# Ledger of designs, part 53: designed miniproteins, single chains, continued (3)

Each design is a single chain, and the fold is of that chain. pLDDT is the mean over its residues in the fold that is shown.

## One batch from the design tools (miniprotein)

Design m9748
Fold by ESMFold2-Fast:
Structure m9748 (fold): chain A 80 residues (1-80)
Amino acid sequence: NSLGWTPLHLAAKEGKLEEVQKLLDEGADVNAKINPEANPEYGNSTPLHLASMEGHKEIVELLLKYGADLTAKDNYGNTP
């Protein structure tokens, strides 16, 4: 979208487990980063950052199964 969010970021933040699974099966980049130029609030956040922040445990587990990077840092230097 216009804020640099991918569909996977939105589904992970919203807790849509089935949509996350579908997007990953369709080849979505599990480590996609929100563009910091387009969205400084969530810049460089991955889907794993958003799922962890919102407490969506099953989505966190699913993203990790697909190779989500636990060492990725957002604009604030935080890992998931």
Scores: mean pLDDT 81

Design m9749
Fold by ESMFold2-Fast:
Structure m9749 (fold): chain A 75 residues (1-75)
Amino acid sequence: MEEENELKMRILELLAKEGPLTASEIAEKLGLSKSTVSRHLKELELTGAVEREKVGRRTLYRLTPEAEALIKAMA
């Protein structure tokens, strides 16, 4: 079974590579449920690794500048 920390890292790596994405787009690209992705995104937002932006009817998620620099150094 994948650890929650591993799923969070996969989400961060995806956002670093492909830029701002919706929770649905992240779920489809990683083969996860939208509810699982949304839960992890909320946790990452609370820790300051991810921020959300409402664009029209969509919510886009992106890395904070600090998290993006760290993930790019580790990838």
Scores: mean pLDDT 78

Design m9750
Fold by ESMFold2-Fast:
Structure m9750 (fold): chain A 77 residues (1-77)
Amino acid sequence: KDEEYEKLFKKYDKDGDGKLSYVEVDAFIKEYLKGKVDPSEDEIHELIDKVDKDGDGKIDFEEFKELVKEIEEKYGE
């Protein structure tokens, strides 16, 4: 649900600027999938590129929700 996504987003938003940098998204993906799958850097790039509408290497909250959906679609149940 949205509240859970917001808590996850804020956990990785080290700067508190309302956006996740590439390094924060990378850390989130690796931690989120830890023990399930170890995604390659190419796979992480693919996921970020898919949701990064601005192409600025930053993920806002709406893009973050899309990212989680893409992760579940690709690696989840």
Scores: mean pLDDT 74

Design m9751
Fold by ESMFold2-Fast:
Structure m9751 (fold): chain A 64 residues (1-64)
Amino acid sequence: MKISKEELDDEVLYTLYLMQIALAKKAGDYEEAIKIAKEGISKVKNPKYRDFLKKVLEELEKEK
């Protein structure tokens, strides 16, 4: 396993955004969840994690 410093930072960021999205969803605040997902896509640099967050955003938008 090889994790670069940049990859680790992106993994931490996407994990934190996923946790915030999950909390917003549990609170019933889908507007906030969508906003958090969009912010995460903007902040995360790694294409893999950005693609994952884009899929989360698509699912949130379908639920609204």
Scores: mean pLDDT 77

Design m9752
Fold by ESMFold2-Fast:
Structure m9752 (fold): chain A 67 residues (1-67)
Amino acid sequence: MNVILAVALEDFEAKTPEELSLKKGDKIQVLEIVDRTHVRAYSLTTKKEGLVPIGKLEGIGVAPLVR
């Protein structure tokens, strides 16, 4: 299956166990749009999944889901 591929625009530190920490330039797969402000994302760098504010990401295309 294909998912939206995005890149982190800036560093983001998780404040809850459900959130995903990011470093600027990390490649992210968007798995699900949760609401207007947050997505469920998978980090290709850390191999972890969590919630990320949509404003911290820039969409760069569509890619196959990496497991």
Scores: mean pLDDT 76

Design m9753
Fold by ESMFold2-Fast:
Structure m9753 (fold): chain A 62 residues (1-62)
Amino acid sequence: SRFKEYDKDGDGVIDAAELKEYLKSKGLDPSDAFVEQLVKNIDTDGDGVIDRAEFERMMAGE
């Protein structure tokens, strides 16, 4: 699963820093504000991180 490649801590969630690294790997140069806003849009739980299910929904939309 691609989730494990970006879940560098192995804790089962992706934080804003890991999401920024993912976007950079796609050839994007996201600002910190853009990444924070993207996390808020994906983070349905409001915990400030992206779980596997939220990440897989994002990936399925691409």
Scores: mean pLDDT 69

Design m9754
Fold by ESMFold2-Fast:
Structure m9754 (fold): chain A 67 residues (1-67)
Amino acid sequence: MSLEELKKQVEEEYKKRLERIIAALDKNRQTFKDLAEKYKDNPKAVELAERFQKAADKAIELTRKNL
């Protein structure tokens, strides 16, 4: 295997893993968004769900910057 082929394989695997991490984070973000909708009449529950959504969004953005 050439160094060029090895580099491509490593980059593809890394990208694939980052995409999976983003998908997992997005799923969690959606869950917190759904909780905020479900408990929209409870300000404390909405606040907590929004905080978790923000944490997930930041993690997704940081992960995307490494793609």
Scores: mean pLDDT 78

Design m9755
Fold by ESMFold2-Fast:
Structure m9755 (fold): chain A 106 residues (1-106)
Amino acid sequence: MSDEEIRAEVNAADPARDNATPLHLAAEAGDGYMVGLLLSLGADVNAKDAKGRTPLHLAAEAGHLGVVRLLLRYGADVTAKDDQGRTPLDLAREAGHEEVAALLEE
């Protein structure tokens, strides 16, 4: 496949999953290998699903510290708000993920 075709596939939104990209699903699952692979292939680290959530929102809510660190390394926006006005930090705190919350407070 061409680089353009690979980029289109790694950023493809799934309407059946709230317009989630593959990066959203890998981040929610805590699959650091797949997150790293998708980001290296040009996945949009700040892609928003139909609820305004980024991959960082999903990783933070799930407590996946390693995935959160990896997303931040690739320039994830810590100030991004979902459709309810919540940041990744808000979701980490609500879920009780103290180490993720501490990382996002910087």
Scores: mean pLDDT 82

Design m9756
Fold by ESMFold2-Fast:
Structure m9756 (fold): chain A 60 residues (1-60)
Amino acid sequence: MLPIYQALEDYTAKTPGELSLKKHEKLVKLDEINEEYWLAQSMTTGETGLVPKSKVEQIE
């Protein structure tokens, strides 16, 4: 089972490649792009995009 992550707070995408997040939104990590960003998929919307690592926590 892939680990499940949760958004710590609301986040608005700053670039077209980023994913906007709602607080407590659940995410699956798909890849690690660099030190700051993961490629993730929202379990709520099904959208895929870059998320800042500092804005999410592992819950499962």
Scores: mean pLDDT 80

Design m9757
Fold by ESMFold2-Fast:
Structure m9757 (fold): chain A 62 residues (1-62)
Amino acid sequence: MKLLAVATKDSVSPLPAFLNLKKGEKVLILKRVNSDWWLVKSLKTGKEGYVSASYLEVIGEV
């Protein structure tokens, strides 16, 4: 099962490898690459990218 998480704050980056998120947006966690950075997929846009783990709260499994 994949973990579902919600952004607890806005995440904005000009770098293409990083995913821009607004507070309250939901993502699927694809890979926890390390303790600081997770590869996620936006449920709103379908885009994949890295987000700081500190910006995400795990809310369930799908």
Scores: mean pLDDT 80

Design m9758
Fold by ESMFold2-Fast:
Structure m9758 (fold): chain A 90 residues (1-90)
Amino acid sequence: QFSEAELFEAFRMFDKDGDGTISAKELGTVMRSLGQNPTEGELDEMIREADIDGNGTIDFEEFLTMMSDPNSIFSKFVEEMIAQVHRENA
């Protein structure tokens, strides 16, 4: 249901520094800005689901791969984030 453009805009919300990757720190910062308070374990689990290379960061290709898995904690979080942004604009 989400277009690649919507997923790219979501990715950019996490990638505050514009380096093309999402770190656990960036993920935590975005979640807190939306009024959530994730645990370190939750952030680590989200990164681990996406991190194919084991380097501790998520690029846009890995992000798209995770969003194709409806059981991913990360995909559920991103879907909720997009829904919340839509509610703020309503």
Scores: mean pLDDT 69

Design m9759
Fold by ESMFold2-Fast:
Structure m9759 (fold): chain A 124 residues (1-124)
Amino acid sequence: GDSELHLAARAGDLEKVRRLLAEGADVNAKNSLGLTPLHLAARAGHLEVVELLLATPGADVNAKDVSGFTPLHLAARAGHLEVVELLLATPGADVNAKDVLGKTPLDLAREAGHEEVAALLEAA
């Protein structure tokens, strides 16, 4: 199930995310679908929450859910350009990660018609 950190990240509640992390919440906690707080914030386009989660020691930028989606896959599919830019700038981010169907973040951006996100991923 979702932790309080999952719910706060999905909602974009920056203050609650900050408090829960300070209280020792697991930044890499996976819900029943394998989604981390970073997946949920990235999918929703909550840039400041994504920044805070990535700044947390030990945060896994490349975490995969049950479908093999990374946070970058979800941000790209949703067309969240600034979140995609931030994830690409993160050291160790796997730009070419493949989901269970062999699709990359670029493939998902193209399929969703997010031309600007697709151009950014092609340049990475």
Scores: mean pLDDT 93

Design m9760
Fold by ESMFold2-Fast:
Structure m9760 (fold): chain A 88 residues (1-88)
Amino acid sequence: MMSVEEARELFDKLDKDGDGVITYDELVAYYEKLTGNKHTAEFMALELLRMWDYDGDGKISREEFVAMLTGEEPEDPEKLEKFRRARA
């Protein structure tokens, strides 16, 4: 559990390519530095990805990454509710 600000800063550190997404390979590299073992890092990265049921390309957007780490919706709940009401 971490703050939105902390999650965004962590995203920026992991997004080495600066393209606004984190790849599976970037997650593996990060965890490999933490654990010292590539297989363990692969399992940790896969476990994180599994929570979000991605297509298997291993790409996580900034908003999805923040939501994953904070347990909150990536966007303001008020905006989500207003968007739903505008649709009705």
Scores: mean pLDDT 64

Design m9761
Fold by ESMFold2-Fast:
Structure m9761 (fold): chain A 90 residues (1-90)
Amino acid sequence: SDSLKDALLRDTARILGTSVSTVRRWIADPDLAEARLTPAQLALVRKTREALQAIDRAPTASQQVATALRYIGDVIDIELAVKKAQQAAA
């Protein structure tokens, strides 16, 4: 659903400290993302792209919600890695 995809995009933008528009741009342009992001940030963008595609392919609302919950679990570890990398760079 659009509301689930929007929630995932907003969460990714929050973790990366950027706008939803910038995240959408990085999802649309993998070469740009690879050139500008750390490995941890790039892993998050890739995971977000995979989750959005999986939501679009899910045949039921329950499977869409299950996909979003799996994404949240996967992103917890990536979020910690991104925050550590950002703190080390500061």
Scores: mean pLDDT 79

Design m9762
Fold by ESMFold2-Fast:
Structure m9762 (fold): chain A 147 residues (1-147)
Amino acid sequence: SKEELLEAAREGDLEKVKKLIEEGADVNAKDEEGRTPLHYAAAGGHLEIVKLLIENGADVNAKDNLGRTPLHLAALEGHLEIVKLLIENGADVNAQDLGGNTPLHLAAAMGHLEIVELLVKNGADVNAKDDRGNTPAELLAKAKPPK
């Protein structure tokens, strides 16, 4: 079922993702939250699954019900290598979610400095404001240190 691919991507089960794709599963299937397998793999830090999904036609710019792309979730969760891979495959670094947050806002809010630097290097708008009027720099100043 479509639910099997979404769950396998979320759990990091590479062999099951590979088998389901070989059996013709839709790599762009969405759940009730509007999330694709790529959203879950990116959020979970599952680099090899992200690579496999992209190779099989996953939409790197798919938006969930909050307007978040896989890049938003990788940036939020601190997955530097997945952020790099998504950008290399045409991810929109300036995509805004329903709260006006770009991936740069989310990386900054979480204190993921290496991801902040990478996003800025790749054309992220440092002056973008969220719906509360905050820039990424203002969120970084309020960020809790990484654990």
Scores: mean pLDDT 91

Design m9763
Fold by ESMFold2-Fast:
Structure m9763 (fold): chain A 104 residues (1-104)
Amino acid sequence: SAAELLAADERGLTELHRAALLGDAERVRELIERAREAGVVEELVNAAETHPDGLGWTPLHLAAEHGHLEVVRILLEAGADPNAKNKLGLTPADLAKRNGNEEL
């Protein structure tokens, strides 16, 4: 359901944040397809980390930071914003550039 897909854990991360962090492209595809069925793709792919002590990472920030290029492509195709700023003012594009990845 939409509520389950958008639910954040104790660290303020959705399941999509975790899949993006781990580079689990298959899980990312599964979660996005479930989000399409529920009508919440844009909300899910652009969800910021909600932990009070967190930096407001989106799934795309996490994929870009860790160099998970396949996950980056899947998230961008699903409408993830490469210009979304976290609490440090960093975008996924900035993180990709810093790590030598010109994909963003």
Scores: mean pLDDT 82

Design m9764
Fold by ESMFold2-Fast:
Structure m9764 (fold): chain A 84 residues (1-84)
Amino acid sequence: SPRERLAAVRPALTPEEVAELEKIINSPDPVKALLDSQAPLETKVVAAAILGILTPEEVESLARIHPDPRFQRVLRATAEALRA
């Protein structure tokens, strides 16, 4: 479930990122909440992955090209959570 995937990634995220992700995934319309979100693109990518919009392979591809080492780790943790 999206909640279980968020729980698996939570240790790699800041409290602010967790709050934004919980708001998106618990919305009555999570896809609309994601599109309307003013969160950084990186947080929106994690949300899209947790919601199943992005595949683990797509998330890993994004991790490979992202310049931020912290966000590379977050995206890899997210891809692993999708495979569990």
Scores: mean pLDDT 84

Design m9765
Fold by ESMFold2-Fast:
Structure m9765 (fold): chain A 74 residues (1-74)
Amino acid sequence: SAETERILASIETALAVVEEMVATHGVNPELLRAVIEELERMLEDYRARGYPEEDLARIEAAVRRAVERLRALE
């Protein structure tokens, strides 16, 4: 759906912002942890909204990939 595509784009945008901040200012473990916790909170919110299982699976995969990329910056 258009909403699911917007959610996926928002996750990628958040990743790009954090990666740019790390490239400019160096690694901040507290920032990485806060972003990871927010991504996990967003996923729980999307689960609670009752999105279709196929859309939710795509969002879950995107969040998992995002968390892995952020942890690799440590």
Scores: mean pLDDT 81

Design m9766
Fold by ESMFold2-Fast:
Structure m9766 (fold): chain A 61 residues (1-61)
Amino acid sequence: GSDDPETLLLAGRLLKQQGKYDEAAKTYQRALEIAEKTLGPEHPLTLRIRAELGEVKEKLA
C-alpha cells in the first residue's frame, strides 16, 4: 500500500466503516506517525488523523 498519510487516512476510514476497529487503529497510527514527521503535529491533516484515531481507540476500550 501507499505510505502517504492521506491514503492511510482513507484506508483507516474504510476499515472503521467495516467495523474493523483494530485494523483501523493500526492504520491511523501509521498515518499519524508519517503526518507528524512530514507535515508536522499541527497540520490540519495530522489533527484530523489524531481525532479519528482517538475515536477508534474509544470504541476499542
Scores: mean pLDDT 84

Design m9767
Fold by ESMFold2-Fast:
Structure m9767 (fold): chain A 71 residues (1-71)
Amino acid sequence: TLENAFRLFDRDGDGYIDRDELRAFWEDQGKTPTDAQVDAMIARADRDGDGRIDFEEFKAWYDELANAGRP
């Protein structure tokens, strides 16, 4: 499930998501994202601030979000 979502963003299949790939995904949806919107998305998942999101970081972000509501 998560892997399928990640692959939608990862156009090359390298296992990394950067700003260019996020923008490409939005454009594929027929939208034009601003730099601020893309930056906000990356900031939510990017822990190191490298401007790239590894599959492990993406998974950790999702896991943290899911576990935040679980006792």
Scores: mean pLDDT 67

Design m9768
Fold by ESMFold2-Fast:
Structure m9768 (fold): chain A 109 residues (1-109)
Amino acid sequence: SAVQELADQAVTLAMLGDWDGVLALMRQPSADLSATDEDGNTVTHVIVAQAALEDRLDLVEELLALGADVNARSSATGKTPLEIAAALGRDDVVDLLLAAGADPSLVPA
């Protein structure tokens, strides 16, 4: 479907570092931020991981402003965006996600 194609394209652009392309796709009125890629990750999971690795908090802030579900679990890994940020040791991304309503009770101790 067009929704699945949008999710797959956004993930591909994120992996290539084309963040302007990712945001342009996600800002479309028809974009479904809950759509999963072929690995079962939403664009939120992919962008949080890649933005943390590339020190791009601005990308996480834009995604949250677009209404991304910060508590979504990846069907591939079972992880929330908060778990991904914590696993990468990015306290700044963790703090941003918590401020946006991420539930720390969903992260294992």
Scores: mean pLDDT 73

Design m9769
Fold by ESMFold2-Fast:
Structure m9769 (fold): chain A 98 residues (1-98)
Amino acid sequence: LEERREELLKELEEARKNGNDKIAIADALFELGEVYYEQGRYEEALPLYEEALEIYKEVLGEKHPKVAEVLEKLGEVYKKLGDDVKADALYRLAEKIK
């Protein structure tokens, strides 16, 4: 997981420097969030998923399956952080995107 995290951090920095591939930035953020989530680093995963969500909504549209996927992951993070109300709200949003 640490080697994958370092690789993704590099990919994210390079994608941000180039500035022309928003999906590459969002994909790297989402994958990095997954790595932090798997490590139990939920507070660190949260902003990564949130930024990926905003980019996917902007580029792919708010009803895209990728947006639903990120909303589900955010729900899982909030559930781990003890915010069941926020988690449930995010799960309901993801279900509406089918």
Scores: mean pLDDT 82

Design m9770
Fold by ESMFold2-Fast:
Structure m9770 (fold): chain A 83 residues (1-83)
Amino acid sequence: MKEAYEGNVEAVKERIAAGEDVNLKDENGNTPLHLAAYNGNIEIVKLLKEAGADVNAKDSNGYTAIDIAEKLGNKEIVEILKK
């Protein structure tokens, strides 16, 4: 999960095509959308949002993907997630 959502666009596409739940949380409460936002992967953020990712999901620290993107200064990801 982690590697795919951190930068492997091909693996993310394959997981979505296989019908994997894009809202599944890992051991730290992170959804794929949190991991993509953390790593600044604009393409993966777009793919996950199109696949129905919950933009309001909070990780174990109470952060949404928008909160993570804002803290890291990723303005383009913030814009994508606020639409």
Scores: mean pLDDT 78

Design m9771
Fold by ESMFold2-Fast:
Structure m9771 (fold): chain A 68 residues (1-68)
Amino acid sequence: STAEALHRAAALGDLEAVQAIPDVNAEVNGLTPLHAAAAFGHREVVETLLAQGADPEKGVGLLPRELL
């Protein structure tokens, strides 16, 4: 799904994939792509998601299995 693809791209620091997917607030298990990027220290991805309208107040994650 788009949500899973964007979440995985953000977790991996794949800036090109993040820019290709417009659903920046899509959640997987309560995690937004912004949470995934921040958890893994991908600052450029965090800044890109925020520029694309990501809501930093959305989502609370419990399981980061998609980020392995």
Scores: mean pLDDT 69

Design m9772
Fold by ESMFold2-Fast:
Formats: structure tokens, sequence, C-alpha cells
Structure m9772 (fold): chain A 58 residues (1-58)
């Protein structure tokens, strides 16, 4: 499943992933109701991101 970033996000911890609006992220796992583990396809980095900043595109 691919997700599109709706907003810029700055990582707040070592487990978090920073991204920019329009970045395409691959869903790796659903951690909880509020957080996803994703891979940023632009940078190849993985981390935790807030679900509400993202939109499913496929």
Amino acid sequence: MLLEALYDYEAKSEEDLSFKKGDILELLEVVDENYLRVKNLKTGKEGLVPKKYLREIE
C-alpha cells in the first residue's frame, strides 16, 4: 500500500521518520490507531509516522 504525505513532518524521536508534503511512503506495518511504520521511497529510510498526515493512494 502506498501513502502520500499531505503535510511536512519533522521527526521528534529516533524512531520517527521525517517527510515532506507530496512524498510517497510505503506502508510496512500498522503500529496502532495513530502511527504507521513506513518507508520513504524518495530517501529509502524507514520509521514511525502519524497516520493523520497521510492519504492512501493505492
Scores: mean pLDDT 84

Design m9773
Fold by ESMFold2-Fast:
Structure m9773 (fold): chain A 70 residues (1-70)
Amino acid sequence: MKLTDEEIEALFARFDTDGDGTISYLELKELLKALGINPTLEELQEMVAEVDKDNDGTIDLEELRKLLNR
């Protein structure tokens, strides 16, 4: 799947309802489901490990771009 940065920003904004610039792992899972992806928790952790090095439980827009455009 190859999404434009603009499409990723639109999806991120949809799930970042508070506008704090981050989404939780639960919100990330729902975003991925909206894209037709349903990862297991293990698959999600492997994907996130590349971008959320501190593993603080949140994903920002830049991390999401890297995750989707590996």
Scores: mean pLDDT 71

Design m9774
Fold by ESMFold2-Fast:
Structure m9774 (fold): chain A 55 residues (1-55)
Amino acid sequence: NPEAWKYYELGLKYFEKKEYEKAIEYFEKALELEPDLEPAKTYLKIAKEELEKKK
């Protein structure tokens, strides 16, 4: 699904900027379109963990 991959790439862009909340939203959008997109699942988990470290 090309749109799922585009949302995943946007998630990565925000992840690299350390904007983890936006990264999470884009990874979640990717997974809504393609639930089996493993890279999006992996980075979503990491982004959520990084948000917890900021507390």
Scores: mean pLDDT 83

Design m9775
Fold by ESMFold2-Fast:
Structure m9775 (fold): chain A 73 residues (1-73)
Amino acid sequence: RREEAIRHFREALEAIDKGDLPTAQEHLARAAELLGMPNLAQSVRDADAATLRGIARRMLAELEGRPPVLSTT
């Protein structure tokens, strides 16, 4: 599920870099569906390349990154 969503976000970024907007939209929509975000899945189908790239990068950061914990000692 999560790994599959990450794969779709990465493929969406690759499609955007190739200028293939419809493919990018499909990969982002599929990733959003896998994460239980139907509103996001619908929204990305109408989004431009810049918006799709921003969404994909942000979601990849959230799924792969973890916020740093502040440790004083």
Scores: mean pLDDT 74

Design m9776
Fold by ESMFold2-Fast:
Structure m9776 (fold): chain A 60 residues (1-60)
Amino acid sequence: HHHHMSKGEKYAEFLEELEKKLKGNTDSREIQKVYEEFLKFAEELGDKETVERIKKALER
């Protein structure tokens, strides 16, 4: 399947948004929400390895 932006470009933009959300945030609940958003993004990209890693981080 073709797309306008590369997988790496999408990750770079998403990481910039994550950095903004995590900046100054020490609340474990908010950090958990950030991981949940990253999980959804990785699932949308079909990145199964990243999905598994995030699930392990959320579940431990």
Scores: mean pLDDT 67

Design m9777
Fold by ESMFold2-Fast:
Structure m9777 (fold): chain A 72 residues (1-72)
Amino acid sequence: SLDEELIEAVRKGDAEKVRELLAQGADPTAVDEDGRPALVIAGREGHQEVYDLLLEALRESGVAPPAFDEEA
């Protein structure tokens, strides 16, 4: 499935493949076998370009990103 291929591309840090899969309609909210979202996998692996691509796709799908600490 596109979602499974997206997770594999994210694990590999293959930004080109991630971009192609998202263009084909892969779900940026997809999770791996352990329930980890693609965005979290990209962040943990340090794949910044992949992380940015997923974050953009999540915004387009209407999903809110994780809450971050803001200046009080």
Scores: mean pLDDT 76

Design m9778
Fold by ESMFold2-Fast:
Structure m9778 (fold): chain A 160 residues (1-160)
Amino acid sequence: MTVDLSGQNLTSIPSDLSTDTTVLDLSSNQLSSLPSHVQNLKNLQTLDLSYNQISDVSALQNLKSLEVLDLSYNQISDLSALQNLKSLQYLDASHNQISDISALANLKSLRVLDLSYNQISDAAPLANLKSLTVLDASGNQVKEEDFANLKSLVNLIVEN
């Protein structure tokens, strides 16, 4: 089931969301946190949380069916909740406060990763993401040489 709740000026996620939800758009809202009932959306494959005020993503840690996740334009600094999302193929985490990406090191299904406009200075966690084909790391403290082990990259963006 697809649910679109984008641009509704929501300060909280509705509690009556069906557990059969597979696509959820919550983009362009006023969400400051993810309520604990979000962790029950076990069938969720696509989640858009872009353009919010979210700093804590701990409620995502059990959404193991997630393939597509947009977290862009938020206040996130900790990705530890994502470390077990092994189905994840697309992640946008651009325009956040992220400095540690160690949580991403085991996301072997990642194909597209946007980390642009963060505080990242160590790219070593990405070195084993052999499925990664697109990486944006622009607006960080990393260089093209830090990605030399990512032989699967077709597109790399690293602008300071």
Scores: mean pLDDT 97

Design m9779
Fold by ESMFold2-Fast:
Structure m9779 (fold): chain A 63 residues (1-63)
Amino acid sequence: SLAEQARKAIIYLINLGYSQREIAEKIGVSPATVSNWIKGKAIPSKETAEKIIKLAKEVVEKL
């Protein structure tokens, strides 16, 4: 699912050295929301999931 792909993208960004706060600021949500997505306590909307995946893709392209 897009939500699971977004969750994996967040974990990937954290492993690259991004904080939950930095990811949250780039997406326009709270750090608590990012934490809840990682824990599976909440799912991002389709639009937000696509933004997260795009962010991870842009980071990979700059490596």
Scores: mean pLDDT 83

Design m9780
Fold by ESMFold2-Fast:
Parts: sequence; C-alpha cells; structure tokens
Structure m9780 (fold): chain A 63 residues (1-63)
Amino acid sequence: PYIKAVALRDYTATKPDELSFKKGEELIILDDRDEDWWLAQSTSTGKIGRIPSKDVEILETYT
C-alpha cells in the first residue's frame, strides 16, 4: 500500500538522499517505518527522496 500526503510548508533538501518540495505539493509516501523521515515521491517531478514527516499531512491511504 501507499499513502498520499500534502506538504504543509516548503522544504529544501540538505543532503543528496532528501527530496525538496513546496507547500501544497502532493507526495506519495513509499516507506513510513521511520517516525521522523519518510521515503516519498513527488507527484509533480517524479523524484524520490527522504522527507521530514512533520512537514506533511496524510490525505489518503491505499491498501
């Protein structure tokens, strides 16, 4: 299953494995097992990277 989330604020990646995003951007959460950092894909760019979980809101969960 995957989770759809929306960015609550802008985030600029500080490391190569992190994903930059803008407030209001929709993200697909691919791995949420870590509480602080999730693996996500941007729906606008298709890029995959780690994001801080506190900066996004979950919209939908698919089984």
Scores: mean pLDDT 80

Design m9781
Fold by ESMFold2-Fast:
Structure m9781 (fold): chain A 91 residues (1-91)
Amino acid sequence: DGFTPLHIAAREGRVEEVEKLLAEGADVNAQSDVDGLTPLHLAARAGHVEVVEVLLRHGADVNAQGLFGTTPLDLAIAAGHEEVVEVLEKA
């Protein structure tokens, strides 16, 4: 699947682990091997608002595109996470 530890922490909403991994030099914009999703895509799909905010503060690409041009905003909308949608639209 090509998920980094940062992908997993972001998907699970582990804010402190996300901050620790970024402090240790994890690539905030790392893409998975299968679908090109970044940690921001996974946090947005899961509805983890605080993780989304942390990733954006560390330079996550709000316009990152996975397969078929899927953005973090697309995934947040599809999943119905209104709070994440608001954060991403203002970024």
Scores: mean pLDDT 88

Design m9782
Fold by ESMFold2-Fast:
Structure m9782 (fold): chain A 69 residues (1-69)
Amino acid sequence: SLGDALLGAALFGDLEAVERLLAEGADVNAKAPSSWVPRLQGKTPLEIAEEQGHEEIVEVLLRNGADPN
């Protein structure tokens, strides 16, 4: 899904993919499904980008309505 692709782009630091997927209508607050590894389950793109230190992606996600809670 677009949400799963966005979560992956946030994990790997692919800023261009993050911007493209958000433009395509990806849910900025998508949650990693239970099929993913336990450490990532239920995490949002924002939480993953923050944990990985991708500051530019954090800024893009927040500008697109990511919940900072």
Scores: mean pLDDT 80

